# Designed miniproteins, single chains, continued (4), part 23

Each design is a single chain, and the fold is of that chain. pLDDT is the mean over its residues in the fold that is shown.

## One batch from the design tools (miniprotein)

Design m12774
Fold by ESMFold2-Fast:
Structure m12774 (fold): chain A 78 residues (1-78)
Amino acid sequence: SKRKEAERIRKKGQLMYDMSLGVGDLALATGRTVARMVSPEEGEAVIRQAEELARQSEEKGREILEKSTREADEILKS
């Protein structure tokens, strides 16, 4: 049914968004670990890089979620 197809697309988009957040969390955890192993100055740069990677990952996940929502809505309108 169109409803089941739309639901599958929404669930896929949500799972991909959740994965993007998990990747961001991993980047932040890894960055904190590396920062402890280097000089304070280098550690600050590592943390900033990890924060930027986490931000980019979330942004990409949000794009996928928005696209999936639009696709699901179009199926329901058809």
Scores: mean pLDDT 88

Design m12775
Fold by ESMFold2-Fast:
Structure m12775 (fold): chain A 72 residues (1-72)
Amino acid sequence: MEEVKKAIEEAKGLTPEQRAALIEKMRPFIEENPDEVIKVAEELLKNSKDPETREVARDLLAEVYRIKAEKK
């Protein structure tokens, strides 16, 4: 799960377009480990005071939930 934390940290300084590209790069990992990705992003939202970190974590959660909904 260090890859998820690293991606969120890298995304903090990026434009919205670059952040979307980074999340797309994570797609194979999200599809294999959706519950782990959700867990890490939720923990960051609970513990982080940084608005940018929280915004990126929310974007990542939205993508994971979208993928999970499509798999029903």
Scores: mean pLDDT 73

Design m12776
Fold by ESMFold2-Fast:
Structure m12776 (fold): chain A 75 residues (1-75)
Amino acid sequence: SMDDRMVDQANQAIMDVVAATNNLLRTKTPEARQALRAAIARLQAILPQISDPYTQQQAQSTIARANRVLAEVEA
């Protein structure tokens, strides 16, 4: 179904943001910072289409953490 497909896409986008956040914390490079911003933008673009409340909450929490890391890391 479309809902199942959106949950799968949302989970992939969440994992991409998590991976990019961890990469920025380890490397602190401008390239890692740019990759994280791109991953956040992709997740934010699909956020309104996430109908599952648990997945929506995980996505919002993931974006919030990633934005805190972007604000705190000098890159």
Scores: mean pLDDT 86

Design m12777
Fold by ESMFold2-Fast:
Structure m12777 (fold): chain A 71 residues (1-71)
Amino acid sequence: LSEEEARALAEEAAAKLRAGLEANPDLDDQTIAILAARTAQELQRALPGYRVTVEVRREDGVVTVTVTLER
């Protein structure tokens, strides 16, 4: 995978997770952590040359999903 393709996959995964969390504002912190961990695991399998970290923040109904890729 190219760096561009890796970034595109990370952005797509972040967008899907964010959309799911925005659609379900009543999710508890444990469920959000499980979904973030699942997303990180799926990206880690797709990007074996990278170290993948997924972070989620919720503030006043605004959801921020940050995916970090390290080689």
Scores: mean pLDDT 82

Design m12778
Fold by ESMFold2-Fast:
Structure m12778 (fold): chain A 98 residues (1-98)
Amino acid sequence: AIEKLKKAIELLEKALEIAEEKNLKEIVALLRQAIKIIETALKLLEEGGDVAKILEQLELAERALRRALEIAREKNLKEIVELIEEALKLIKEAKKEL
């Protein structure tokens, strides 16, 4: 779970850089929100925190990412779409390992 969440953050940070360069303000805000939530979940997981609370945080991150993905698809931002889809897959796999 920890390694998959770290990889998800790396992919989302790459998506964030592209979104910032293209001045995609709504996608930038959603990606920053998701990254912060996943980083908080990762810290709780590393500290042996409550699994139910970690899962709730990952669900919130997935919601923000699904909204960012919807916008990215509508705007034909292929690279951002691929990065968000892979990050969502890693988060889903990490949740199954909890």
Scores: mean pLDDT 88

Design m12779
Fold by ESMFold2-Fast:
Parts: structure tokens; sequence; C-alpha cells
Structure m12779 (fold): chain A 97 residues (1-97)
């Protein structure tokens, strides 16, 4: 389900946050990503229109891609978590379209 996908993204973000605990610059960007995921969870809980959920997923996808581009020196393990989140978001968008 979409909720299962969002729960998995939240788990991956928590793991990424732990890995980057000493990276103050990344922490600010991670806080913004957590806020976006919370907004997506609330939209799903409130049965928001499909178009609204797709728009929120697309914004999250854009933010995750931008995070990778702005942080090219991240450890490979951190990049793998972000790439897995990108994959999950892309699959959710396709399933909803």
Amino acid sequence: SLSDVVDRITELLIELDKMLASNGEAQKELAALFAQVFGLEEAIRLNAPKETIIKLLQKLLDSLQEFLEKNPDLPSESKELIEEMIRLVQEAIQELQ
C-alpha cells in the first residue's frame, strides 16, 4: 500500500539521519525532508485527492534528487539509502498514475 511505502521511506530517512549525525549541513536538509514526508503521511491519512498526493510525491522526489546532487561526497552507504528512497517514490507515482 501507499502507507507501507511512506513508512519504508520514513525508516530509510531515520537510518540516513543516524549515518549523517555529525554532518551539520546535511542535518538541515534532512529536517526539510522529514517535514515533507510528514506532510505526505497527513495527506494520506486525510484521504487527500490523488492529484495532491502525486504532487507531494513529485516534490519529495525532486528534493531527494537535489540532496544527492548537492552532497556528492556522501558515503556510498548514505547514497544507497537516498537512491532506494528515490526508487520507492518513483514506483509510488507510477502506481498512482
Scores: mean pLDDT 88

Design m12780
Fold by ESMFold2-Fast:
Structure m12780 (fold): chain A 54 residues (1-54)
Amino acid sequence: ALIDTLNNSDSNEEKIEAAVELGKAGKKISDVADAFNKNSTNSEVQTALGKALS
């Protein structure tokens, strides 16, 4: 559900929230990395996912 929100939501706010929740949920590195690559043009989502990967 969170990965689906990151990839398919039209709302930047929903994407950022999903990225934060993925970090809190004890993220699977491969899933978070895939979402990071798919959102390469969205700096806010990339920043949130980058923090989750760090």
Scores: mean pLDDT 67

Design m12781
Fold by ESMFold2-Fast:
Structure m12781 (fold): chain A 86 residues (1-86)
Amino acid sequence: MSPLARRVDALRVTLDFLKKVFKAIESELSEDQKKRLRELLAKGEAHIREAERAVREGDRARAREHLSRAVEVFTEFNRALLETYR
């Protein structure tokens, strides 16, 4: 399996974990916080799907771009999540 395909799989595992974290704390969040975190999860998932498509098409540059965007989105999710505990 290519290194890019492995990175896609790793980010998919990360996405599934973040979805479980969100579900576990959902009852403690305001509606605005829920909306923000849901939008970030959806955005991260969209970038993973585009990276998967790019890997299948052999477009390594496009795959790397979308993987980078997914990491940025998940970093923003973690930042937003930490702000809920302050």
Scores: mean pLDDT 87

Design m12782
Fold by ESMFold2-Fast:
Structure m12782 (fold): chain A 98 residues (1-98)
Amino acid sequence: NKIAELKSLLPDLEKGDLAAKKRAFVLLNELGLKLVESPDELLTDEPGSSLAKVASLQKALGLKQDGVFGFETFKAVVDILEKYGNFDPLVAKEKSSI
């Protein structure tokens, strides 16, 4: 179960494990949440589409929109996956004009 694997990565993500972060992005992409073309794009601080996409996701999750995909964002995404089994609620909120 990919959702269970993501949940098992949360303690390592809280510690800032880069390998766990890269694995988590692969799992999220395979589950249908394609944020970036490469996990390395989320490690750049350049103004661009990747930061905007992360901020939009954080808005959909009800989080601070800082554009940084850290532990709090991972935890919120895992909570959605455990509750719904997919990202449909995030897609609906992302397209909201609220």
Scores: mean pLDDT 67

Design m12783
Fold by ESMFold2-Fast:
Structure m12783 (fold): chain A 109 residues (1-109)
Amino acid sequence: SEFENAKSIYVKTLEEAKKLIEYQKETGVNVPVTLDLSEDVPAEEQAEVIKEMKNLKHVIVPASKVTKELAEAAYEAGASVTIYNVTDETKNKLEIYLAGATTAIIEEP
């Protein structure tokens, strides 16, 4: 399917993420994954996808969706985290949640 023969996989939707997780369980594929889910995806569902995803190298997430659970899931996966749409309000929350994260890159407009 869409994941066959890929050198790396860039996932932008919850549906695609769930399909990839199933594909990984069936095939044992060892291709690096970047996860870039929409702001419309609930933080709890994003954290669950991060926990289930194999060979996750990079997570791209809007600041509004960063939770302690998501940060911990990314840290346990060994994934680098890029955060976008950071505001002064979210910046303080991110510092608390990312204290244990492996890598975090904060992007400001």
Scores: mean pLDDT 72

Design m12784
Fold by ESMFold2-Fast:
Structure m12784 (fold): chain A 90 residues (1-90)
Amino acid sequence: MRELKLIAADIAAGLLGREVRLGKPLPEEERERLMREYLEKLGLDEEKQKEVIELAKRFYERFKAAKSEEELIELLLEEGLITEEEAAAA
């Protein structure tokens, strides 16, 4: 679970980073396509892919709802996705 959670958060952060670079949100269908392509490369079975996609969707919405960098860093710390040292460097 923890390993799949880290993969899901990495995907969500990557999608948001891409949206920031593009200056616009990605359509849901495009986000799902990118998630599936990434998970296929990792060789995860279908059940694990579904679990990661659901977690990534949840993290994407939570990260997107963060109103500040401080709130985002706090969410990442609470979920165990970054260390306190990484948070201090951000």
Scores: mean pLDDT 73

Design m12785
Fold by ESMFold2-Fast:
Structure m12785 (fold): chain A 85 residues (1-85)
Amino acid sequence: VEELYEKIKKAAGDILKSPYLTNKEKAEVIANAALQVSPDVAEAEKRLEELGFKYNEKKGIYEAPDEWKDADVDEVLKRVAEALS
């Protein structure tokens, strides 16, 4: 969990500190970063879908559900890392 947390956080980068992104948009960045660091993309996609993320084929990214709109970046990072562990 901790190792995957650090990998996702690093892959997502400084954009998570942006004051111009909503918490929902930051959750989307975290989910897509998790796919980049996952050794099994198909399993990671399944875990993200279980967390309520939905793949948008036109944008090529996973979109965050409304339940994540008020979630802190650290909370989203922990929940995604736990789900993918």
Scores: mean pLDDT 78

Design m12786
Fold by ESMFold2-Fast:
Structure m12786 (fold): chain A 74 residues (1-74)
Amino acid sequence: MLSVELEAEVLIGVTQVEVSTMLVMKTPFEVFKERVERQKERLRELAKTASPETQERIERFLEELDKLVEEYEK
């Protein structure tokens, strides 16, 4: 049991380092921004076969994502 707790402490340390490395490379905001950019590509693909009504909904979804990015950037 004591050895299990020691092992848990080491595991937490390793996980902390990995999380820190990820944050150093990219902020959570940058990751979110990448997702928004990927959505634009998806919107383009979906728009090719979508009805005008569906295309409008997709455009609104993208606009909402842009607003979220702006809010997080504040």
Scores: mean pLDDT 63

Design m12787
Fold by ESMFold2-Fast:
Structure m12787 (fold): chain A 92 residues (1-92)
Amino acid sequence: PEGELVEKTIEYYIDLRPWKAAGWTDEEIDAFYERLKKLAEELAKNIPYIKEMKVERVEDDRLKVTIKLVGPKDIVDYYEKRFKKMVEALNA
């Protein structure tokens, strides 16, 4: 508990089925996926506590977001909470 670096991997799923039901085309979903991949790459480059961030297609109806955080516990907890809220908003 002495200012140790912690490592945490968090995984989130974005369900695309509601988006398809709302009339999103495959092309629009592909554009969203490419935008998320670019955002993940930029966040990993710009935030030193993000060691890895990747976005993967898992089945036709889901995206998987994997974030590996390494840093002081308070910073890792802050980013975990922030990313959780962001993904909850996307699935609402």
Scores: mean pLDDT 79

Design m12788
Fold by ESMFold2-Fast:
Structure m12788 (fold): chain A 83 residues (1-83)
Amino acid sequence: MKEVEIEVKEYKGAKPQVGDEVTLKSLKTGAVATGRVKSVEGNKITIEVRSATGELKEGDEVVLGFTNDNGSTGIAKGIVKKV
């Protein structure tokens, strides 16, 4: 998997920005991906994936943990739209 597109439903803490470190976990499969935020377009986040374990699929509910350049952290919940 090279990129994953997530439609975000809720945020807690800081909002994601391009270049942020991200860990993504599927609540359905337990699959984990790590990478960086490639783009943020409204409620859509595209993640460039560096490593992944297991399978992420379209329609999976996911939790994202991310860290901004200033050390601020946030969590997002959403749905996988494209893998």
Scores: mean pLDDT 81

Design m12789
Fold by ESMFold2-Fast:
Structure m12789 (fold): chain A 67 residues (1-67)
Amino acid sequence: DPFVRAALAFREADPDGSGRLSTEQAIAALRAGGFSEETAQEAVDRVSKDGKTVRGGAALAAAAELA
């Protein structure tokens, strides 16, 4: 299940439990979950307000909507 795999990858990428990831970490986690690079980039672009960080849950939800 790509959504479950991506959620696990997000937890591994956020070891401090902040719920925030860099855009690069979020893209890598989504791709590890089985989303395409294009879907991961578009999801991150939609939810990043500063171009540097994203909320993991928001990025994952956006990727699921795009897939």
Scores: mean pLDDT 76

Design m12790
Fold by ESMFold2-Fast:
Structure m12790 (fold): chain A 84 residues (1-84)
Amino acid sequence: SMKETQERIVEAFRRLLEDVRTNNQAMVDELDANRALMSGSNAQPMYEAFKAGPQAVADLLIEQLRKIGAPEEVIERAEELARE
């Protein structure tokens, strides 16, 4: 159902944000090692966000959710998780 899909999206966002908060430096180090693979326009903003820190990653992901037309309740829940 649509509600179950929304719950899965929010859960995926929560898990990704927790992973970034816990492992941000290790993720940056891995991305730096593979920088040549991220030279495309879509990869560059995510790379810069990871280097800036977990809040920048959260902000970029929320922007992407808005761009793909995620429901307002999904955006609001993602923004609440980003403020924790």
Scores: mean pLDDT 78

Design m12791
Fold by ESMFold2-Fast:
Parts: sequence; structure tokens; C-alpha cells
Structure m12791 (fold): chain A 62 residues (1-62)
Amino acid sequence: SREELLERLVAEAALRAVRKALEKLPDATKIEVRRVGDDAVEAVAVSAEGEARVTVELPPLP
């Protein structure tokens, strides 16, 4: 269904955002993931020295 496709795309975007955030800040002790509007996912990695934020846009649904 369209809902199942959206859930899959959100999960894929979240995974990509998390991986990119951890690449920027590999010593992160915390990571948060959230939806940004209707079309993107943001991951924030946090360490004692700072934070890294990565936003990944969802592809348009066919």
C-alpha cells in the first residue's frame, strides 16, 4: 500500500541520516532521529565535544 511504501522510505531515510551523522561524529554517545515536515528525516548525533546534524529528504512517491 502507499502507507507501507511511505513507512519503508522513512525507515531508509532515517538509516541513511543516522549513518551520515555518525560518519561526521564517530564518537557520538547519543543519536536522535525525527521527521522534519512531511518530506524529510533528520538525525542528530551528540558527543561531549559537539553535535552533527544530517537531513535526508524523502523521494517523491510515484
Scores: mean pLDDT 81

Design m12792
Fold by ESMFold2-Fast:
Parts: sequence; structure tokens; C-alpha cells
Structure m12792 (fold): chain A 83 residues (1-83)
Amino acid sequence: SSRDTLLAGAQALLQGDFDTAERHAERLRELGDFEGADALRSALRALQRGSGRAVYYVQQAVQALQQGDRDKGIEYLKQAGNS
């Protein structure tokens, strides 16, 4: 599902596996989840810039997504991207 793909992508970001996270972002686009794909890619770029705040927000996104709150998960990924 889109939510499961978004969760897997956010977890890959926390592991520093940016190639896997990018593959999950492409899968989200294939599923029609453009908002989730854009949020995940934005968070990825912030982590590549070495933003410690982005790490915190991606951790919050993972927790929200594990609790089934997709909207909060996407909001935290957007916050990571703005970090």
C-alpha cells in the first residue's frame, strides 16, 4: 500500500539507505501518491545535506506512520525537508 511504502521509505532514510528510499519514492509515484513521494524526496535531500533536525523529523514521521497516521507522517517528512 501507499502508507506501507511511505513507512519503508522513511525507515530507509533513518538507516542512511538513500538508494532504497529513492526506490520507495518512485514506487509512491507509480501508486499515484505524489504528495508522499515529494515529501520523502524532500526529506532525503535534507539528510544528504547533513541536517540533524531532518533526522529528528524523519524519526517522528516513522512513529506517526507506524501508528497509522499517514497525514502526520507526511507533515513530519515535509518538516524534515525544510530543515
Scores: mean pLDDT 90

Design m12793
Fold by ESMFold2-Fast:
Structure m12793 (fold): chain A 61 residues (1-61)
Amino acid sequence: VKSVTVLDAWGPPELVPGAVEMAKKMAEVIAEENKRFGETKGIGALVIPSQNVRAVAEAEV
């Protein structure tokens, strides 16, 4: 998985429990933006980082 600024803010929930709530909020924002970009073909590159964030959240949380 590629490291991105948003992922760095997540951290493992075992270290900082409060970080989990922040990670959820960021994931929701990214998901909403990803939906808007999905309507315009050509912005596929931006979808990849958002999917990486989701994959990490499912693995870490």
Scores: mean pLDDT 47

Design m12794
Fold by ESMFold2-Fast:
Structure m12794 (fold): chain A 77 residues (1-77)
Amino acid sequence: MMDSRFEEAMALLKREHPEAAAILSETIQELREQNKHKTLDIVKTAVILMAEHYIDRFTVETAETLRKNAENIAAHE
């Protein structure tokens, strides 16, 4: 299930890149509070793919880029 894979991805991110994990946790919380469910699913999918294939590239800059993209997508939801 997507949620289980997302939890595993976030656990890996917290271990390898705790600062990036903090940015994404804030982004996820904001999307949940705003009921942006479609944007949330897109962000979760991106996090899973990056963690499973590109954990070494999941930097703070990558997390900030994902946050900005999520804000833009959420504005149209």
Scores: mean pLDDT 81

Design m12795
Fold by ESMFold2-Fast:
Structure m12795 (fold): chain A 80 residues (1-80)
Amino acid sequence: NEDLLKLAEIVYQLMIEKGASFSKEELIEAVKGKVSEELLKKLEETPDSYNGIEAFSVVMNENTNQEEKEKIEKEVKERL
């Protein structure tokens, strides 16, 4: 899933630049125009109390399986 791969790349980039405590709003701004409207809405629909990593984790867990998550993480690490 190219959409989830792009989301993961942006999240890992934000972790490198800002650390693991970046906000959900910072994640949403970083992904606007780079992921599908459907995926963007799923991130926006996560609880407002969630930070960026928490919102990302929920969206990944609800939209993919363990095997696909491992593939995405491997590909992102190879690109960073």
Scores: mean pLDDT 81

Design m12796
Fold by ESMFold2-Fast:
Structure m12796 (fold): chain A 69 residues (1-69)
Amino acid sequence: SALDKGLELYKQGVQAYAQKKYQQAIELFQQAIALFQEAIKKDPSLAGVANSLIATAQQLIAQAQQQLA
């Protein structure tokens, strides 16, 4: 499912972030956000969980961008 694939990419993004691979982490989080948005469109009941993951991924993207500045 789009949610499962998004979660896989989100976990890869967290791992990349932990390894200080900030550009890779940003790309993975952006892909995860797109899949979470797709999951909500297919099943609006997932909005609570998926929106929380989107918000956290957006925060991590912002933090990763600061590390690259």
Scores: mean pLDDT 90

Design m12797
Fold by ESMFold2-Fast:
Structure m12797 (fold): chain A 71 residues (1-71)
Amino acid sequence: MSPVYSREELEEVYKKNPEIKTIANAAPGSSAQQRASAEHAAKLMAAHRAIVTGDAKKAKGTGTAPEAPPP
């Protein structure tokens, strides 16, 4: 059966892994779309699993990690 994720689950995955969201929006109408879909599904499952088990977050890493710090 096709994977079924709730809106919140998808948001969490994309929040932790923005690359997955980018893959989901890969250029349509190309063979790269097939690869992107497979890669998206694999990464989405792995990321969702990590979030559910709490592996993706650490005491100080959650909510305090910088995003786009000064290069």
Scores: mean pLDDT 58

Design m12798
Fold by ESMFold2-Fast:
Structure m12798 (fold): chain A 80 residues (1-80)
Amino acid sequence: KENLEKAKEYLKKAIEAARQGNVDEALTLMDKAAEYAAQAGHEEIAAFILILSYLAKQSRDPEDVLRAAEIALKLVEEAL
């Protein structure tokens, strides 16, 4: 659970960065969360976080990034 808890921590940081309008920081933090989810053995969760990150990156809207990070956080919390 340690790596999945780290994924949760990084997604909370991504949400905070997105709220501050720091899109690039939020996306980097989402990618880091996906790495920890994969290390926790949750490859499907990691893949979904990366898809959400990719779609948010194409939009570059801070609101879309925030929503993507919030969806990713909910997914990680449901797996804890």
Scores: mean pLDDT 85

Design m12799
Fold by ESMFold2-Fast:
Structure m12799 (fold): chain A 58 residues (1-58)
Amino acid sequence: SAAGEAGGRAAAEAPTPEEAAAKASDGGLQSHRDNTGEEAERGERQAVLGGIRGQSGL
């Protein structure tokens, strides 16, 4: 069932910020975490801008 799979995937693909931060800290002994964090911040910024542009879509 596509609907059931889509719902499950959406929930699974949305890791909590705490989980993401903990994982980044554990593996981020090198500059690797900087690249990952920067890309995540960029994605979040784009999402915020998208929300602002779509006032009624919020």
Scores: mean pLDDT 52

Design m12800
Fold by ESMFold2-Fast:
Structure m12800 (fold): chain A 62 residues (1-62)
Amino acid sequence: LSEEVKRIVKEKLSLEELDEKIAELDRREAAASGGEALELGIARGLLGIIRGVQKIIEELKK
């Protein structure tokens, strides 16, 4: 797992902050190739899952 994903999980980012980080990873993946692109893709997928879980928690909290 990338160090960036670990940092994001520890920082407990808001949904807005998660959306910004996902957009950043999408831009970086578009510029990357090979193993770096694969690692960024995995990180993006993990952030998507984390974002989904956070959204469910916030909806249940309402």
Scores: mean pLDDT 72

Design m12801
Fold by ESMFold2-Fast:
Structure m12801 (fold): chain A 98 residues (1-98)
Amino acid sequence: MSKEEFIELVKKKYEEVLQEAKEGIARSDALAARTGTPEAQRLANKARLHYGIAVAEFKEAVEEAEKDIEKGLQEYERGMQHLDEARRYLAEIEALAA
């Protein structure tokens, strides 16, 4: 992947993750409220935490990609890891609410 392609990918991904995090956090909070258990609330808190970290890491990936592509790649990979963890916690709370 070229540096220019990576910069555009990361910028697009950051915009997508901002929206996904907003929706995922709102949904996890609503599901925790509906389920009404301390376990559901802990899962919602974990989803919020990992969505927040993912957003921060993708923002850093955008900033670093223009200055240092290797650091940008590292932050992108960390962002993807935390995004996957957030999605997993959201799926777990959805299963509890079913």
Scores: mean pLDDT 88

Design m12802
Fold by ESMFold2-Fast:
Structure m12802 (fold): chain A 78 residues (1-78)
Amino acid sequence: SKEDALREVVGYATGAGAAAQVGDFKTMDEYAKQAVEAAKKADKEEAIKKLRQLADTFKSLGLYPAADAMQRVADDIE
């Protein structure tokens, strides 16, 4: 379902963010690619909106690499 696909997008993008926070850019790229692939089955506008909201949340927490990873995934889906 589109709801299941949205959960996969958020899960993979969050994994990319976590990898970015520890400087593991190889794992970040792998999760980011999976998030973009999952987004093909999701509602595109909902996925972009949710990822940008999560980027703002991570930025407010001082988790800048994670916020940047979320924003990058949202941009790649767009």
Scores: mean pLDDT 88

Design m12803
Fold by ESMFold2-Fast:
Structure m12803 (fold): chain A 87 residues (1-87)
Amino acid sequence: SAAKRQALLELIGARLRLVGLLNDPNASEEEVAEAARALVEAARRAVAAGYDKEEVIELLREMARKAREAGFERAAEILERAVRELE
């Protein structure tokens, strides 16, 4: 469906934005946390649109790990909480 396609594009876009910020030495904790919240919102919409919940959860787990490795604790916590809420 068009809604499912749109949700996937939003999920991909939100993931790319977060990855970009995690590799930006000038990114603030606030910017990264905001991108993490946007990714969580896109993830919830993707699941609601019929995307595989397990694949979406795996994506969020990967992003949480990357955020933690980059030192963005608040972003990692936001993503880890979303994983628990989607399980």
Scores: mean pLDDT 90

Design m12804
Fold by ESMFold2-Fast:
Structure m12804 (fold): chain A 66 residues (1-66)
Amino acid sequence: MKKYYVSAEAPDKETAEKVKKVLEEAGGEITKETETLVGAVFDSREAAEKAAAEAEKLGAKVTVRE
């Protein structure tokens, strides 16, 4: 099965923590966490895209990869 990877780069640690919660709530498994970078893997494209959109609203720069 294809997996979908979301990578979010936040301007600060506080935003990164909010992004992590958004990705987890959307059903993502957190694969990477630093002070400003959060990565998660999703089993569905729709969940990954929804999580990416919410993270972008928080001010993060987000990429989605297959």
Scores: mean pLDDT 81

Design m12805
Fold by ESMFold2-Fast:
Structure m12805 (fold): chain A 87 residues (1-87)
Amino acid sequence: APSALEQVEAQFGELEERLRRGELSVEELRAGLDAIVALAKASGDPALIAHLAARLESLLTLLRMMQAPEEVIAVVEEALREVRALG
């Protein structure tokens, strides 16, 4: 079975690719990030939680540099706050 880390990386990579292609709605992004956060929470692995926080921080920095829509930035900021609350 895939590890929690492998599942998080696979789902995050898919969301990031779809977001870059403009093929992802704000609602789909929120749902996908919620699922990834739930996987990290269920794992109870502090290293995975920290890894996901770093991945979200990197994505947020990139989105801000690209001047992404405010609603997209807000969804990623919400996910980052939730992940930080787990640690």
Scores: mean pLDDT 85

Design m12806
Fold by ESMFold2-Fast:
Structure m12806 (fold): chain A 75 residues (1-75)
Amino acid sequence: SMSKIMEALQEGKEKVREAIIEGAGATVKAMNVFVTESEEKGRQAMEEAQREVDAYEEEARRIREETEKKVKELE
């Protein structure tokens, strides 16, 4: 039903938004290390933050795929 499709889309959108916000938070924290610590520590923190961002982008991709499968099953 259309109601079930809309519900699945809303759930998927919320989960993707959460993953994106988490990735952005990691980047902000790493940037603060450049200001409060040192250039070397800031560089290392940014490398770790990039790995976290990559992981959250992969999670968002999985959520989008699962949401699309759910929508197709409800059609």
Scores: mean pLDDT 82

Design m12807
Fold by ESMFold2-Fast:
Structure m12807 (fold): chain A 57 residues (1-57)
Amino acid sequence: MVTLSRAELEARFRALIAEQREAIEAEKKTLDPEEQAAVDRAIADGGAGHAAVARAL
């Protein structure tokens, strides 16, 4: 059984968030430049990158 302290849980969550950000960026790079620009504009206009990504996923 792996017992994680609060600090270890925070570090793991930080790593998972970083992984998710990298995955989102990697997915975005598979799109055409026009689609990438549209996604970037949607994120900027929405004022909430997470909401725009969640809508796309």
Scores: mean pLDDT 63

Design m12808
Fold by ESMFold2-Fast:
Structure m12808 (fold): chain A 84 residues (1-84)
Amino acid sequence: MSKLSEEEQKKAKELLDEVTLIVLKIMDLAVAKSANAPEEEIEKLEKEIFEAAKKAVKKFDPEAVVNSLEEAMQALTAIEKKIL
């Protein structure tokens, strides 16, 4: 059994859900950049990622959000390297 409280477990799941949403938006941005999408479209996607990240850091510990995103970005870089 986890030593985390029920509330901490719920928050951890919500953090994973929020990080997953941000990662999916980052994938959309990577695809757009690879396809040489218009600058306006790239800026829109970057703004959406920023707003999603800002929302996550308001709800969760900023260090936990940053660490989760950093790990996700490293995983995405590895995937991009295999695809490209």
Scores: mean pLDDT 75

Design m12809
Fold by ESMFold2-Fast:
Structure m12809 (fold): chain A 94 residues (1-94)
Amino acid sequence: SKEEALKQAQAAAAQVQALLRQILPLYQAGRLSPADQAALSQAIQDADAAFQRLVDTADDPSASMAEIQAALADFQAKANALIALINQILAKLK
């Protein structure tokens, strides 16, 4: 259902937000390389864009469940890529 898709998106978004709370202080302290800063910025933009597409698709009364599920899958892929990147950067800093 639309509600189940949005709950799955909120769970992924919550995980992203928890990791961003860990990495953003390190970013602000200048501890990330320029390459990692650029990669992180791009991954955040990609995840934000995919989340906005999911919200817009879910708010469209003409959208099919298949379109909502496709938007959810795209957001989950972008969120998982961002999660993997943050974990990779955090591992290098320990």
Scores: mean pLDDT 87

